# Designed miniproteins, single chains, continued (5), part 74

Each design is a single chain, and the fold is of that chain. pLDDT is the mean over its residues in the fold that is shown.

## One batch from the design tools (miniprotein)

Design m18565
Fold by ESMFold2-Fast:
Structure m18565 (fold): chain A 109 residues (1-109)
Amino acid sequence: MEAEQEELSAFLRKAHEELKKAAEEGEEKYFETALKILEEAEKLGYGERMSLLLAQEAAALGLPPEKVREIAEKAPEIDRDILVLAAEMIRAGVPNEEIERRAEELRRK
């Protein structure tokens, strides 16, 4: 369990850096990079955590909700409603801890 959690943290840090660099090249590059990361995360069982990370980055970059939904639709384990909600909450300045708590509530209901 701990080893898997350490690998997840390393994966999330690498994904965050790749998304930041892709954002500098444009929205289309960010979208392509996000889809690739989602596919890799799904294979590793990290889909939920990755969806939240993508929502955070999408909101920070000012991506429209339609693009966030398109990413979610292509990732089988990702709830698009959670992605859109997380993005809106980040734009409103809600802390990451509260965003994660709300995402968990939606999944458990």
Scores: mean pLDDT 62

Design m18566
Fold by ESMFold2-Fast:
Structure m18566 (fold): chain A 86 residues (1-86)
Amino acid sequence: SSMDAELAAAQALMDHAKDLLAEGIQTGDIKKIIHAQMYFISAQSEVLVVMTQAKKQGDAATLAQANALLSDLEQQIKDMQAKIKA
């Protein structure tokens, strides 16, 4: 479904953001850290769109998947903010 494709795209953005963040921290590359922040925000926006659509359609399975990914994204963003401040 289109919602499955959107969730897959959000997951890919999150995975790419995690890789960029790890490289940016390891090498001191601030540009990679900034790009990681942008990709995490983009992934969160995609998930919120899917959550809204799944809720309107009564698609409980997709809503559960989107909620799980949103929780993971929120935790990753908090972890990123803690690492940047250190």
Scores: mean pLDDT 87

Design m18567
Fold by ESMFold2-Fast:
Structure m18567 (fold): chain A 77 residues (1-77)
Amino acid sequence: MEKVKELLREAARATLKAARARAAGNEEEAAEYEARAEALVKEAAELISKLSEEEQKEALEFLGELQREIAAELAAA
C-alpha cells in the first residue's frame, strides 16, 4: 500500500505541474509532466491489481482524496 500511495502522490504533483505549465503557455513542459503523471498512474494501477479487495478500496478512496485536492488547487490557480 505505501508504494501505491507514494506513486499516486507523485502523479498528483506531476498533474498540478502540468496544469500550471499549460496555464503559463509552456506546452512542452506540460506534456512532459502529463506523460510522467500517466506513467506513475499506470505503475500504481499495476500494483493495485495485485492488492486485496480491501486494499484496492483503500487505494481508490485515497485517489479520490487526491483528485479533490487537485481540483481545489486548480480552481484556486
Scores: mean pLDDT 81

Design m18568
Fold by ESMFold2-Fast:
Structure m18568 (fold): chain A 99 residues (1-99)
Amino acid sequence: MEEVEELEREVDEVYNRAKKLGSQEALDIAEKARNQVRIARAAKESYERTKKLAEETGDPVLKKNAELAKKVYEQSLEKARQTIEEARNLIDEKEKELA
């Protein structure tokens, strides 16, 4: 399973749990996590597009741009994972309070 697809599934689960809780705080952090995953998706698409263009043209400037896009994508994946973990922790605490 691709990393972004896995994070998209994880954030959908987190968002659904937040909706079930009916807590605005939980919804806010879940929406923040969804936005970080969307950023990671866009970064992946940008990297793949730039990589393909660099490979097709052999342009060293485009190759450098592809390398930069890869770093941006990797950083966005890490940020998305961190934000999903923060959201899960908040939701877990609120669910325990209701049990």
Scores: mean pLDDT 85

Design m18569
Fold by ESMFold2-Fast:
Structure m18569 (fold): chain A 77 residues (1-77)
Amino acid sequence: SDENLEKLEELAIHLAKRELYEATGEEPDEIEVEREGKTVKITLKSSKGTVVVEVDEAGKAKIVVETEEGKKVIEYS
């Protein structure tokens, strides 16, 4: 339902902001939200890095953090 997607979107944004801040110390300059079926994809960009979070209705999450120091992938199930 749309209500579940809204909750997933809020969760994904919070996760993405936390990971960006932990990696760079920055808040996002850009926030992009995409929905594909039952999956929410959030892309955050700052001057020092990019974070992509994908979350589905089953509670699975994939986080990709990319900075000048390298690429980190985190998966939750």
Scores: mean pLDDT 82

Design m18570
Fold by ESMFold2-Fast:
Structure m18570 (fold): chain A 78 residues (1-78)
Amino acid sequence: SDLERQYKELKELAEKSLEEAKKEGREKIAKEIEESIKRGEEYAKKGELGKALVELGPAATLPAIRRAIEKIIEERKR
């Protein structure tokens, strides 16, 4: 099913984002991603894949966007 495939893909991206945030020492972002993954897994366990996708979407994308913006700001300061 499309939802099952999308859940798997977003979970993989969210887990990658968590690993990257942890390596960069970004505690607040890492916590946000981890909490979103936990909520997504709980919804998936209940068969609520649509709600799981809502939780995982921001976890997969928002940290990468935030990091890109911060990098641009840092480069402009020099």
Scores: mean pLDDT 74

Design m18571
Fold by ESMFold2-Fast:
Structure m18571 (fold): chain A 83 residues (1-83)
Amino acid sequence: MKYVLTLSIRVPEEKVEDVKKKLKETAKELGADISVNSHGDYIGVTAVTDSEEKAKELEERFKEIAKEYGGEVLSSHIEKIEL
């Protein structure tokens, strides 16, 4: 079983690279595989974890990072996938 967090955020364009770095560092700390894409002020994130608890913790921390950098959360979703 895997849990996939999909998150979209908008941050000031000048902060996009700092936010991307912080998201990747946070995912690494929690042992999650992460993919981060950006275009202009938009950042899209997909993170894969082995537990629902880790997925929820990642969601909370990523939302806090977005707020810290003066951004907004456009969407957030956690899905359970069968393998």
Scores: mean pLDDT 85

Design m18572
Fold by ESMFold2-Fast:
Structure m18572 (fold): chain A 93 residues (1-93)
Amino acid sequence: MVEVALVESKPVAAGSKITVEIRNLDASIRELTVSAKAVDTGKALKGTQRVEMHEGETRTVSFTALESGVKTVLIRVYDAEGRLVAELTATMK
């Protein structure tokens, strides 16, 4: 099982930044792709990352929306076969 949780969201000079924590709760190594999309615009955020996570590992990943005013971000975590394994909808303030 893979979990994703919001750590922080804040405005930055380039637009908006969101930071999330990913946990690998499986008893095995997982290759994961983490991506984020602004729900408001449908556009991908900068910061899509491929990560290899060991059993019980926790990792922090940040994404940047290159435009201001983004209110809702959808974070999705995919496995090595492109299957969705975790999802988080985060509201930015």
Scores: mean pLDDT 80

Design m18573
Fold by ESMFold2-Fast:
Structure m18573 (fold): chain A 98 residues (1-98)
Amino acid sequence: SEAEREELRNAVLEALEKLGIKPDKETIDRIIDYLENTSGLLPNGISVEELRSLPRKKRIAYLVLLYLKAQGIEVSDEKLAEATGLSVEEVRELKKRL
């Protein structure tokens, strides 16, 4: 829904702001639109259906990771864990799927 999309967008924006990044809303929207309109497997073998089935925190973290990769921004696993509320091990596991 539009409300779910807005909530997801705001959560991704908040996580990026915690990393000291000032993302534009349009770039986040483009990533969300890409995932919503993509069928099959993402580049590292994660399915779109599997991504949609991830717990909320992990979905947000995955979108943050996609944004960082798209922008060529490198952030430590520890800082990503702090910004997303995941453990360092959970961040490392998600990175294997980028």
Scores: mean pLDDT 74

Design m18574
Fold by ESMFold2-Fast:
Structure m18574 (fold): chain A 62 residues (1-62)
Amino acid sequence: GDSHQAGLVVGQGLQVARHFMTLDPEAGEEVLRRIREAAEKNKSSTAINDAVLEEAERFVKK
């Protein structure tokens, strides 16, 4: 049902996190935490969720 919608929301969150990391790294970390929680809650698209989380974590660490 809502797995496709969840994937879109997670993708949008990643873009927002990238923007916030440029201005305020702490705000970016908070957005990434929300993305992580959303992915954990909606595991029906694990491949997409894992890729987005890995990219988000890579962006924050670098």
Scores: mean pLDDT 61

Design m18575
Fold by ESMFold2-Fast:
Structure m18575 (fold): chain A 96 residues (1-96)
Amino acid sequence: DERRLLLLQVRFLAVSAEALLAERQLKTKDFPEEVRKEIEEKLAEIRKKLAEIRDLIRQINATTDPAQRQQLLDEVEKLLDEAERLALEVEKLLQK
């Protein structure tokens, strides 16, 4: 499903942009040390998931097996759901 892959890629770019904006806010605003550390840890988790997603998308583009392609798409979606949850947690912490 080409449409599914494109929508997942849009979600990937959105999470990447949110992570970049959060990283820039950490450099320009003062936060309590505990809050700063928690944000940094969550951003590191987001970055790890984004790296895994990039590798999976590369694998999707390389595969010709429909069943393998579907499994990889499901794995990307799961990682995006997790990364999006972490991004929302980061946004809430940035408002403190």
Scores: mean pLDDT 88

Design m18576
Fold by ESMFold2-Fast:
Structure m18576 (fold): chain A 94 residues (1-94)
Amino acid sequence: NLKEEIEKKLAAGETVLINVRKIDFSKIKEIKGKGKYALIRPYGVLSTSKIKLPDFEKGPLIPLELFSKKTAERYKLILLDVSDEDFEEIKKVI
């Protein structure tokens, strides 16, 4: 279970990298009107202390289909392959 693996790694102080494939923001904007947060399908790489992340990757991750809003706010997670503009759109639906 990817959610449990991410939560376990974050509790151990490890860095989690998630690659997001093709976010359709037209569907995210539709989902925002129907639910509490958007649905995103990340591809995850759980890091064991050997990956140096660029500083831009230290922002919050938003695994919206895997975590509640409270869980996402508690964990500082990083989305790869998401632009700053797209990230601001995602934040609006959380």
Scores: mean pLDDT 41

Design m18577
Fold by ESMFold2-Fast:
Structure m18577 (fold): chain A 88 residues (1-88)
Amino acid sequence: MIDDIIKAIKEGNWDEALKLVKEAVDRLFPDDPETAENLVDSFRRALENKNPVMVGDILAALASRQGFDDEELRKVRDEAIKAMEESS
């Protein structure tokens, strides 16, 4: 899931990345539609504004919900930032 989103970002496929995030938040936050909607909106805005830190933070929030530890979350942020830089 996270790896698929990062791959879509690296490929410059923003529409696919946004679709995958929507699918991820629906799966990870089924009982919290407000948080799900806010994460999707924040991700869309982060892509539009080319904000790699915000993209990394959102993907880390999704990974944290899956039980990733602090070091894995740091790697997710680093990979997301690099993917944003490689796609631009």
Scores: mean pLDDT 82

Design m18578
Fold by ESMFold2-Fast:
Structure m18578 (fold): chain A 75 residues (1-75)
Amino acid sequence: SREELEKQREEIREKYKDNPLKVFLADILLAEGYSLEEIEKLSEEEMVNRFTEWLKEAFDRALERSKKIEEELKK
């Protein structure tokens, strides 16, 4: 639920308040379906790697969507 997700986000912000990068990465992973417990087991490097992979996949999806829109506009 949204309320449960917001509570987990608040816990992340409090727990990693001295590491803004880790807060940012953890928030994204949480939104992507990772549990708080799974995130807490990840190192910062592992979080960066998972974020980078997610970002690449999101970019590839956006690029394919963009190509389809361009093709429709040319018809």
Scores: mean pLDDT 79

Design m18579
Fold by ESMFold2-Fast:
Formats: sequence, C-alpha cells, structure tokens
Structure m18579 (fold): chain A 93 residues (1-93)
Amino acid sequence: MSPEVKKLAEELKKVVKEMEEIADKLSDEELAKLFLKKANEIFEKYLPKLSSEDRKKVAEMYKEILEILYEMLEGKISRKEAFEKILEIIDKL
C-alpha cells in the first residue's frame, strides 16, 4: 500500500476517534456533517498525490462509509456501531 494511502487512512481514523469523544454533544446529522467536512479536507490534501488505482480504492471505501452514515441517519444502526463499521472499512484500505 502506498505511503499516501496509509496517511489518508490514519487521518480518517483519527477523525472518527475524535468524533467518538464528542458524539454525546452532537446529533447524528451534526456528526455526519462534521465527518463529511473533515473527510473532504483530508481528500483534498491526499487525492491529488494518489495513483488512479489508489484513488479508485479510496472512492470505494468512501462509498461504503457514506452507506454506513446513511444507515445511522435513518436510525437503522447506533452511533457506536456506525463508528465501529467505519473504522473496519478504513482498516481494509
């Protein structure tokens, strides 16, 4: 795996862990918006440095994360379960 993909994954995992610490203070919608904002900042920094193959892998990972966030917003899964699943998705990158 490329060093840039590893750095992207590490920064996304750090965002998830920081959000877990403040989750009790925010709604599910506010948590989703905060994650999307922070993820976008990370993607803008790293995506231009990635190969086409690595960008495709990151895009597939992000799609899976968005599906989990959507399930959380619909009340199908808990915040705790959403964070755990998102970390598992990032770890597969």
Scores: mean pLDDT 86

Design m18580
Fold by ESMFold2-Fast:
Structure m18580 (fold): chain A 105 residues (1-105)
Amino acid sequence: SLEELKAQMDEVADQIQQAVLNVDVDTALELMNQFSLLVIEMLNHATSLEEVQEIADWVYEQTDRIQEIIESIKDKLSGREYAMLGAGIGVIVLMVSSQKISFER
């Protein structure tokens, strides 16, 4: 159900934040991939551009929060780890933006 899917997305978002705070980069990247799959599934249930925008806005809020946490621990990350986490966030954002454009036309 949509309610169950939303609950799973909220849980995975929280798990990403905890993995980043713990400097567990491998787990954070795996969870980001899982989050991306759940976002695609949620977007597949959208029936209007308004619903797509609402989902996109929520996902952007989650990625912004995760990015703030990444920045807060930047001194604990190697340049490679920082780049990998940033790329993970970037892929999620690009995927959502692409889906919005595809839904419009």
Scores: mean pLDDT 84

Design m18581
Fold by ESMFold2-Fast:
Structure m18581 (fold): chain A 75 residues (1-75)
Amino acid sequence: DEDATLQAELDKQIAYLRKTVNNPKVLKQLVDLQKQYQDILKRLKEGVNPKESQKKMHEIVSQMNLLMQEFYKNS
């Protein structure tokens, strides 16, 4: 299951960040985005609004990357 593999990788990244990032605000934002990603994956598997869900998934990944870049840039 490709989606399960991507989710497992995301979970591993969040777990790693919890060990290394001493910024609870950034961690909370990343965890919230991860939960949104999980919800969109579930909707895609159920066949709900696939085009919109795919677009939203890409937006969430972009937001996660932006938060990580801003964190490292200011560290």
Scores: mean pLDDT 72

Design m18582
Fold by ESMFold2-Fast:
Structure m18582 (fold): chain A 102 residues (1-102)
Amino acid sequence: MKSALRRAYERGKKIEEEAESEEKVEEMVEEGKKLIEKEYEEQVKKLGKPEEAAEALKEYEKALEEFAKEEKIEVETVKKYLYLAYLEMEKEKKKAEEEAKE
């Protein structure tokens, strides 16, 4: 768990460093957040048990808070970089799927 969060955090930082502007970073964060929210809604629907989905979300939030505390950073900063990393991973996944189908 901790290693996956660290990798996502480092990936997100690199994306921010390579971004054209702070405004572009904010747009990418918002896009990544919407993608994660959509994934969560699809998982809730797939599981058919909203209580189990809510418990999983609570465990995820606790893991983020613990990671932020250990790294001495704000939870919102961790979330920002996770959203950036998730957006990049989803773009790479879609590109790989398109190349595999041709």
Scores: mean pLDDT 73

Design m18583
Fold by ESMFold2-Fast:
Structure m18583 (fold): chain A 57 residues (1-57)
Amino acid sequence: AQEQANLDAAGARGTEAVERIKKALEDEKSGTATPEQRELVAKLERSQAGADELAAK
């Protein structure tokens, strides 16, 4: 009951975060990454190896 609503909210937040990370990786590859995007990518690479591989694809 409550679990689905919480999962949906967490999922929506997770999707937004993943999309932002994907764009940050693309901008870094293009050489137009902002300092904030570079820090986000560095944090992602350190904390989530699996997410890094998925985002790189």
Scores: mean pLDDT 67

Design m18584
Fold by ESMFold2-Fast:
Order: C-alpha cells, then structure tokens, then sequence
Structure m18584 (fold): chain A 85 residues (1-85)
C-alpha cells in the first residue's frame, strides 16, 4: 500500500535513519528517476536529515531486509527500502 509523504517521514524517523544510512529504491509507472530522487531527498529533509549524508541508490530488486516504504505520485510509484547504519 502507498504511503503519504508525512507517513514516510514518520517511518524514516521511527526507523532511526541517520548519517550513514542507505536507501535503495525502484520506480514504476510514469515517474522519472530525477523526480523520485527529489521526492526521497525532500522526505529526508522533512525528517531532519541532510540528504547528502544518506546513500540513495536505484536498484532493479529491493533488499528483503530493512524498512519498506511505497509512495505514489500521480501514475508513478516509488518503492524503497531503508537500511539504518
């Protein structure tokens, strides 16, 4: 199920995401990689993090371990897994 941005921010905070964390993401539907990364960085900023201190990587398959977050923006989806440091 897709989350709101505010729900994703809460999930990032609850997961204990800090500098050195890794985010792996994949996209589907009508969303560019640039738009997806901008959305992820905005979520990190809203969670009180510097996006430049978190590794963000596009992958073909998401890790099975970690905190799973799914976002929907129009016809686009961002699926991501957050691995705390």
Amino acid sequence: NAMTVDEAVKKIKEAGVKEGAKIYYKTSGNISDQAAEDIIKNILKKAGLDPSKVTIEKVDELPEEGVKITLKFGDGYIEMVVIPP
Scores: mean pLDDT 83

Design m18585
Fold by ESMFold2-Fast:
Structure m18585 (fold): chain A 76 residues (1-76)
Amino acid sequence: MSELQKAAAEAMKKAAEALRAGASLDEVIAIIRETLAAFPEQAARIVAVLEALRAQNPEAFRRFVEQEAKEVEESE
């Protein structure tokens, strides 16, 4: 697995843990940006997807983050 893939996986795991702990969607986006600070283009891409999902509804944002984290956990 590439360093980028590992960083993206960690970002999604931390985001899902924060959501389960009651973090706001803005806090989740901040966690993803901070975790992917070394990969700003990937961070921007993920954040753009999350902002589009948030514009649809908060549940779509939550489901996306939870699903991505689950796929990471199942791949470890």
Scores: mean pLDDT 80

Design m18586
Fold by ESMFold2-Fast:
Structure m18586 (fold): chain A 55 residues (1-55)
Amino acid sequence: SPLVEETTARVLAVVDRDPEDVDGLQAVFLEGLAAGLTPEQVHEVAGRLQAHMRA
């Protein structure tokens, strides 16, 4: 899904710049939800973020 790819890229950019930017990370997820992300897609983005943070 283009929305999943876009939201994933945005959350990774936030944590790569400042891993303590909780407000910035929350804003990206809220914008994704407002744009039509489903709960399953939110879980997918969160999983990709966790994998990135463990690498």
Scores: mean pLDDT 83

Design m18587
Fold by ESMFold2-Fast:
Structure m18587 (fold): chain A 89 residues (1-89)
Amino acid sequence: SEKEKYKKEYEKLLKEMEELRKKLVEEKRTVSSEETARKLTEMAKLYLKANGDLKLIEEAIEEAKEDPELEEAKELIEFAEKLKEELEK
């Protein structure tokens, strides 16, 4: 069913998000600002669809705050905060 396909995609993206964060710490490598903002935005959108754990949004906000040079970071933070409010209702 469509619901099962969506669930698998969501779980795959959660793992990619966690692995990306670990790679940034372990390899001391920084992805480009635009790539980071885009990835976080995509993860936040999928999080909303899944009605998942609020902590995913918190982590996305914190990661965006760590890169003040991200022009898209402000938009991402605002987007994530809006998602957080919707999920806390």
Scores: mean pLDDT 53

Design m18588
Fold by ESMFold2-Fast:
Structure m18588 (fold): chain A 81 residues (1-81)
Amino acid sequence: SIDDAVAEIRRIMEENGIPEEERERIVERLRKALEEGDEDGLLASIAEAAHLMRTRQGKSAEEVSAAVARIAAVVAATVRA
């Protein structure tokens, strides 16, 4: 479900150190994009999360790639459910 996807993505963002304010903003955009089938909104939300992981936490390219892959997998499973 979209609710399950949003909960899992919120958890991934929290584990990767994205602050609550930014996390909830991204999650809200991502929920709306999932509900509307907005591919550009989905990609933009994932890109914003990746940017915050790099800039806020100093995560390596490999760590950011792993987190993005987890988020993308949750999105893909939800869209094709």
Scores: mean pLDDT 80

Design m18589
Fold by ESMFold2-Fast:
Structure m18589 (fold): chain A 61 residues (1-61)
Amino acid sequence: SPLETKLRQLGRELVRLLADDAPPEQVSAVVDEIQALLAAHPELRPFVADTLDALADEAAA
């Protein structure tokens, strides 16, 4: 799904910004975009949990 792909891309961008100690304004912009996408498409919420779990596993490795 294009929406699932977009959500995954935003999640990866968020993790990258946090790893790079990016300015809070850039982090907030990505978070706002994720929240807007989820507000428009609540069916994507289960994929958020899966994406966060996958990113946490990558960070732990």
Scores: mean pLDDT 77

Design m18590
Fold by ESMFold2-Fast:
Structure m18590 (fold): chain A 76 residues (1-76)
Amino acid sequence: SAEEEKLLAELNELLARLQEILAQIVKDGYLSEEQRKQLQEIIKGLEELAKKSKDPNLKAGLEKLVEELKELLKQL
């Protein structure tokens, strides 16, 4: 459906942003306040996509990713 295609496009954009931020953190060796804020915004975006997803496997995968990212953020 058009709604599903839009959800997958939004997911792809969030994952691309996540990879860019994580790569920058690895390169810099620290998490800046701006990067922390950007990670929090990505986590929120992923939570919203999980709520919109009608696919139980995609929903479960997104919920797990959100939990793992929240735990990572606590350690940084």
Scores: mean pLDDT 85

Design m18591
Fold by ESMFold2-Fast:
Structure m18591 (fold): chain A 75 residues (1-75)
Amino acid sequence: MEELVEKARRLLEEAARAGHFRLGVDVVIGLARQLAKQGQRELAIRILEETARLAERYGDREGAERARRERREIE
């Protein structure tokens, strides 16, 4: 389960290197929403928390806010 959080993190870091961080955030938020619908709420929350942290690190304030809002809706 920690493996999915790490994979999401790697996806976002690769998206940042490619100059597509916002697209990466959109994809990862979509995946987290699907995990929550499948009953993996705690995993989805962890992925969204990591997404918000990376979005702040890469200067995407809108992406960070979207991830935090999505986390609140799942929780």
Scores: mean pLDDT 84

Design m18592
Fold by ESMFold2-Fast:
Structure m18592 (fold): chain A 87 residues (1-87)
Amino acid sequence: SVSKDVQLIGLLTEMEIQALQAGMPRERVRAVVDRVAEIVQDFKKGRISLDEARARFDALLSELPAAVQPHFARSVDEILEVLREMQ
């Protein structure tokens, strides 16, 4: 729905702002947010399951610096909950 799409955009925007405020380089933040958005789009198009989306998010989180992982993990869990509601 439009409301869920707006909620997802808000979560992605908040993730980007928080990463920039935590001192992550802008180029790295862009790359991470783009990968999150791609996983979301693959799910929305029916290309991957929720379990596959979670696995891809877990793999992405494992590549991030330990200091930012807990913040991104919370954002990812919120995104996954919205995706579950879109099923």
Scores: mean pLDDT 84

Design m18593
Fold by ESMFold2-Fast:
Structure m18593 (fold): chain A 69 residues (1-69)
Amino acid sequence: SKEEEIGDKIIKLTEERVKLMNELKALRDKWKAATGAEQAAYRAQMKEVADKIVEINKEIDKLVEELRK
């Protein structure tokens, strides 16, 4: 059904979000251990991962709203 398709998409996006959050944690740990240019590089990578999480959250919100109709 359409509801099942939407549910499966939400689950897939939630799993992808968990992977990105784990990546963000690993980058944060590297950022804490780094200094100078390396620290700045990890900070930039953390921003990229955070931006991806924001986009996934927007997509999940759209699908949840579709399911509530």
Scores: mean pLDDT 89

Design m18594
Fold by ESMFold2-Fast:
Structure m18594 (fold): chain A 67 residues (1-67)
Amino acid sequence: MEIAPAPSDPSKPVALSREEIEALRERMEKWLGAKIDPSELPSEDEDPSVAAARFTGVVLRKVAELS
């Protein structure tokens, strides 16, 4: 179900939205030249540190697979 998000406020807690995760996935796929399984990506309710670690893990795994 689609929920229309309000514009981000500078004082709002840092959290990755589904749209941001999707945009990062697309950029990573273009950079790596390989498809990323969406199930390996962080969920939108995870802490930013955990989300960053998961993205890093996916990238490192793909780099290892390609090298």
Scores: mean pLDDT 66

Design m18595
Fold by ESMFold2-Fast:
Structure m18595 (fold): chain A 66 residues (1-66)
Amino acid sequence: MKLEEEAIKAAAAGDEEKAMEYAKEYAKSIGLTTEEEILNTLLYIAKKAGNKELALKVQKKLKEMA
């Protein structure tokens, strides 16, 4: 699965925009289409990449949507 790997690499490099784009494509490829589902996918990617700043930003957005 290339999209998941690319998303993790982008997040690890601090490229939040690229990480989001790959996370969106990866989420859609597995049937996740809502904004909340895409953000949960990005949170998973950020945690896997060790990007704590991105993980906290996404977690805050998800908490506001809940």
Scores: mean pLDDT 82

Design m18596
Fold by ESMFold2-Fast:
Structure m18596 (fold): chain A 82 residues (1-82)
Amino acid sequence: ATEEQIAALEAHTAGLIAKIKEKFPEATEAVEALEKAGRAAAEYLRAKAAGDEEAAAEAEKKALEYQKKATELIDEAKAKKE
């Protein structure tokens, strides 16, 4: 169940990344941040499955931080497109 849920999340993230790269090839930095956010989310789910609450909390923090960074980079890229 848990590994299947992680795989589904990774597949969904990969789909979003592919669409962004196709439409905005210059948004590589934002795409990389989004990839890191997805990876951290997968680490969170795996840590929860292992009962490692400290690793889960750290992975959750990283996932949210990378998601915020991806949003900031997307907004910055849009602002620079004058």
Scores: mean pLDDT 75

Design m18597
Fold by ESMFold2-Fast:
Structure m18597 (fold): chain A 74 residues (1-74)
Amino acid sequence: MLKDYKEKFIGVFVFDATPENTPEQIEALARAVPGVLEARATYDEENKKIIVVVEAESPEALRAARQALLAAFG
């Protein structure tokens, strides 16, 4: 059969940059979610936003990461 390689599920979330919402805290929370393979948060100083990119092994893991991030920082 045709070879299929490992798929990833990617979500991008944007939060306001505040003293309570930091790239480090958002990245750490996302990485703590089971099934998250990678999380990278970047501070956008021009727009005063934090952009987090989450890579998960499954849609359920991505959904769990989204819910956790919105509950804490949304």
Scores: mean pLDDT 77

Design m18598
Fold by ESMFold2-Fast:
Structure m18598 (fold): chain A 97 residues (1-97)
Amino acid sequence: SSEIEKLKKKAEELLEEAKELIKEGKFEEALEKIKEVIKVALELAKLGENELALEILDKALELLKELLEKTKDNPELQLEAEILEGIILIIKGVLNL
């Protein structure tokens, strides 16, 4: 319970940081925060918190969608964001089995 609460808070803080970085146009730093969000969601899933992990991953997907819309002129950032989107979709698929 205490570990789950810490991971949930960490995910919420990382998601807010990523959102702020996207707003500021700091897309590479935002992608690094989103990678950390994915790691936290996986740790929650390992603890049996699949529903919470799915909610966090859905929020990360929304941020990636916004980042993709803002980086259409940057093929390197587009590719990295699309790879992360693919990773999240695979994880979500496994967690829904």
Scores: mean pLDDT 91

Design m18599
Fold by ESMFold2-Fast:
Structure m18599 (fold): chain A 81 residues (1-81)
Amino acid sequence: DINKKIAEIFRKEAERAAEFPQTRDLLLLVAELLEQNKSLEEIEKEVKRYLQTVFGLSDEQAELVARTLVDRVRELRERLE
């Protein structure tokens, strides 16, 4: 399952970000949503909510960061298929 392979990449990136707990937790959230087979739209929405709640980002800033993370998931899917 490609979602499980991409989730594993995000989990490895989270391990490398262990010194930055908020970044680690964000990467783990993306991995968990992928493992649950959530759509890219659902992942973007949940990540945006997390960024607003945990990081205090504005709606515009949270949307930009969430979109960037989802775009990385799309790129990894194309590369692994």
Scores: mean pLDDT 84

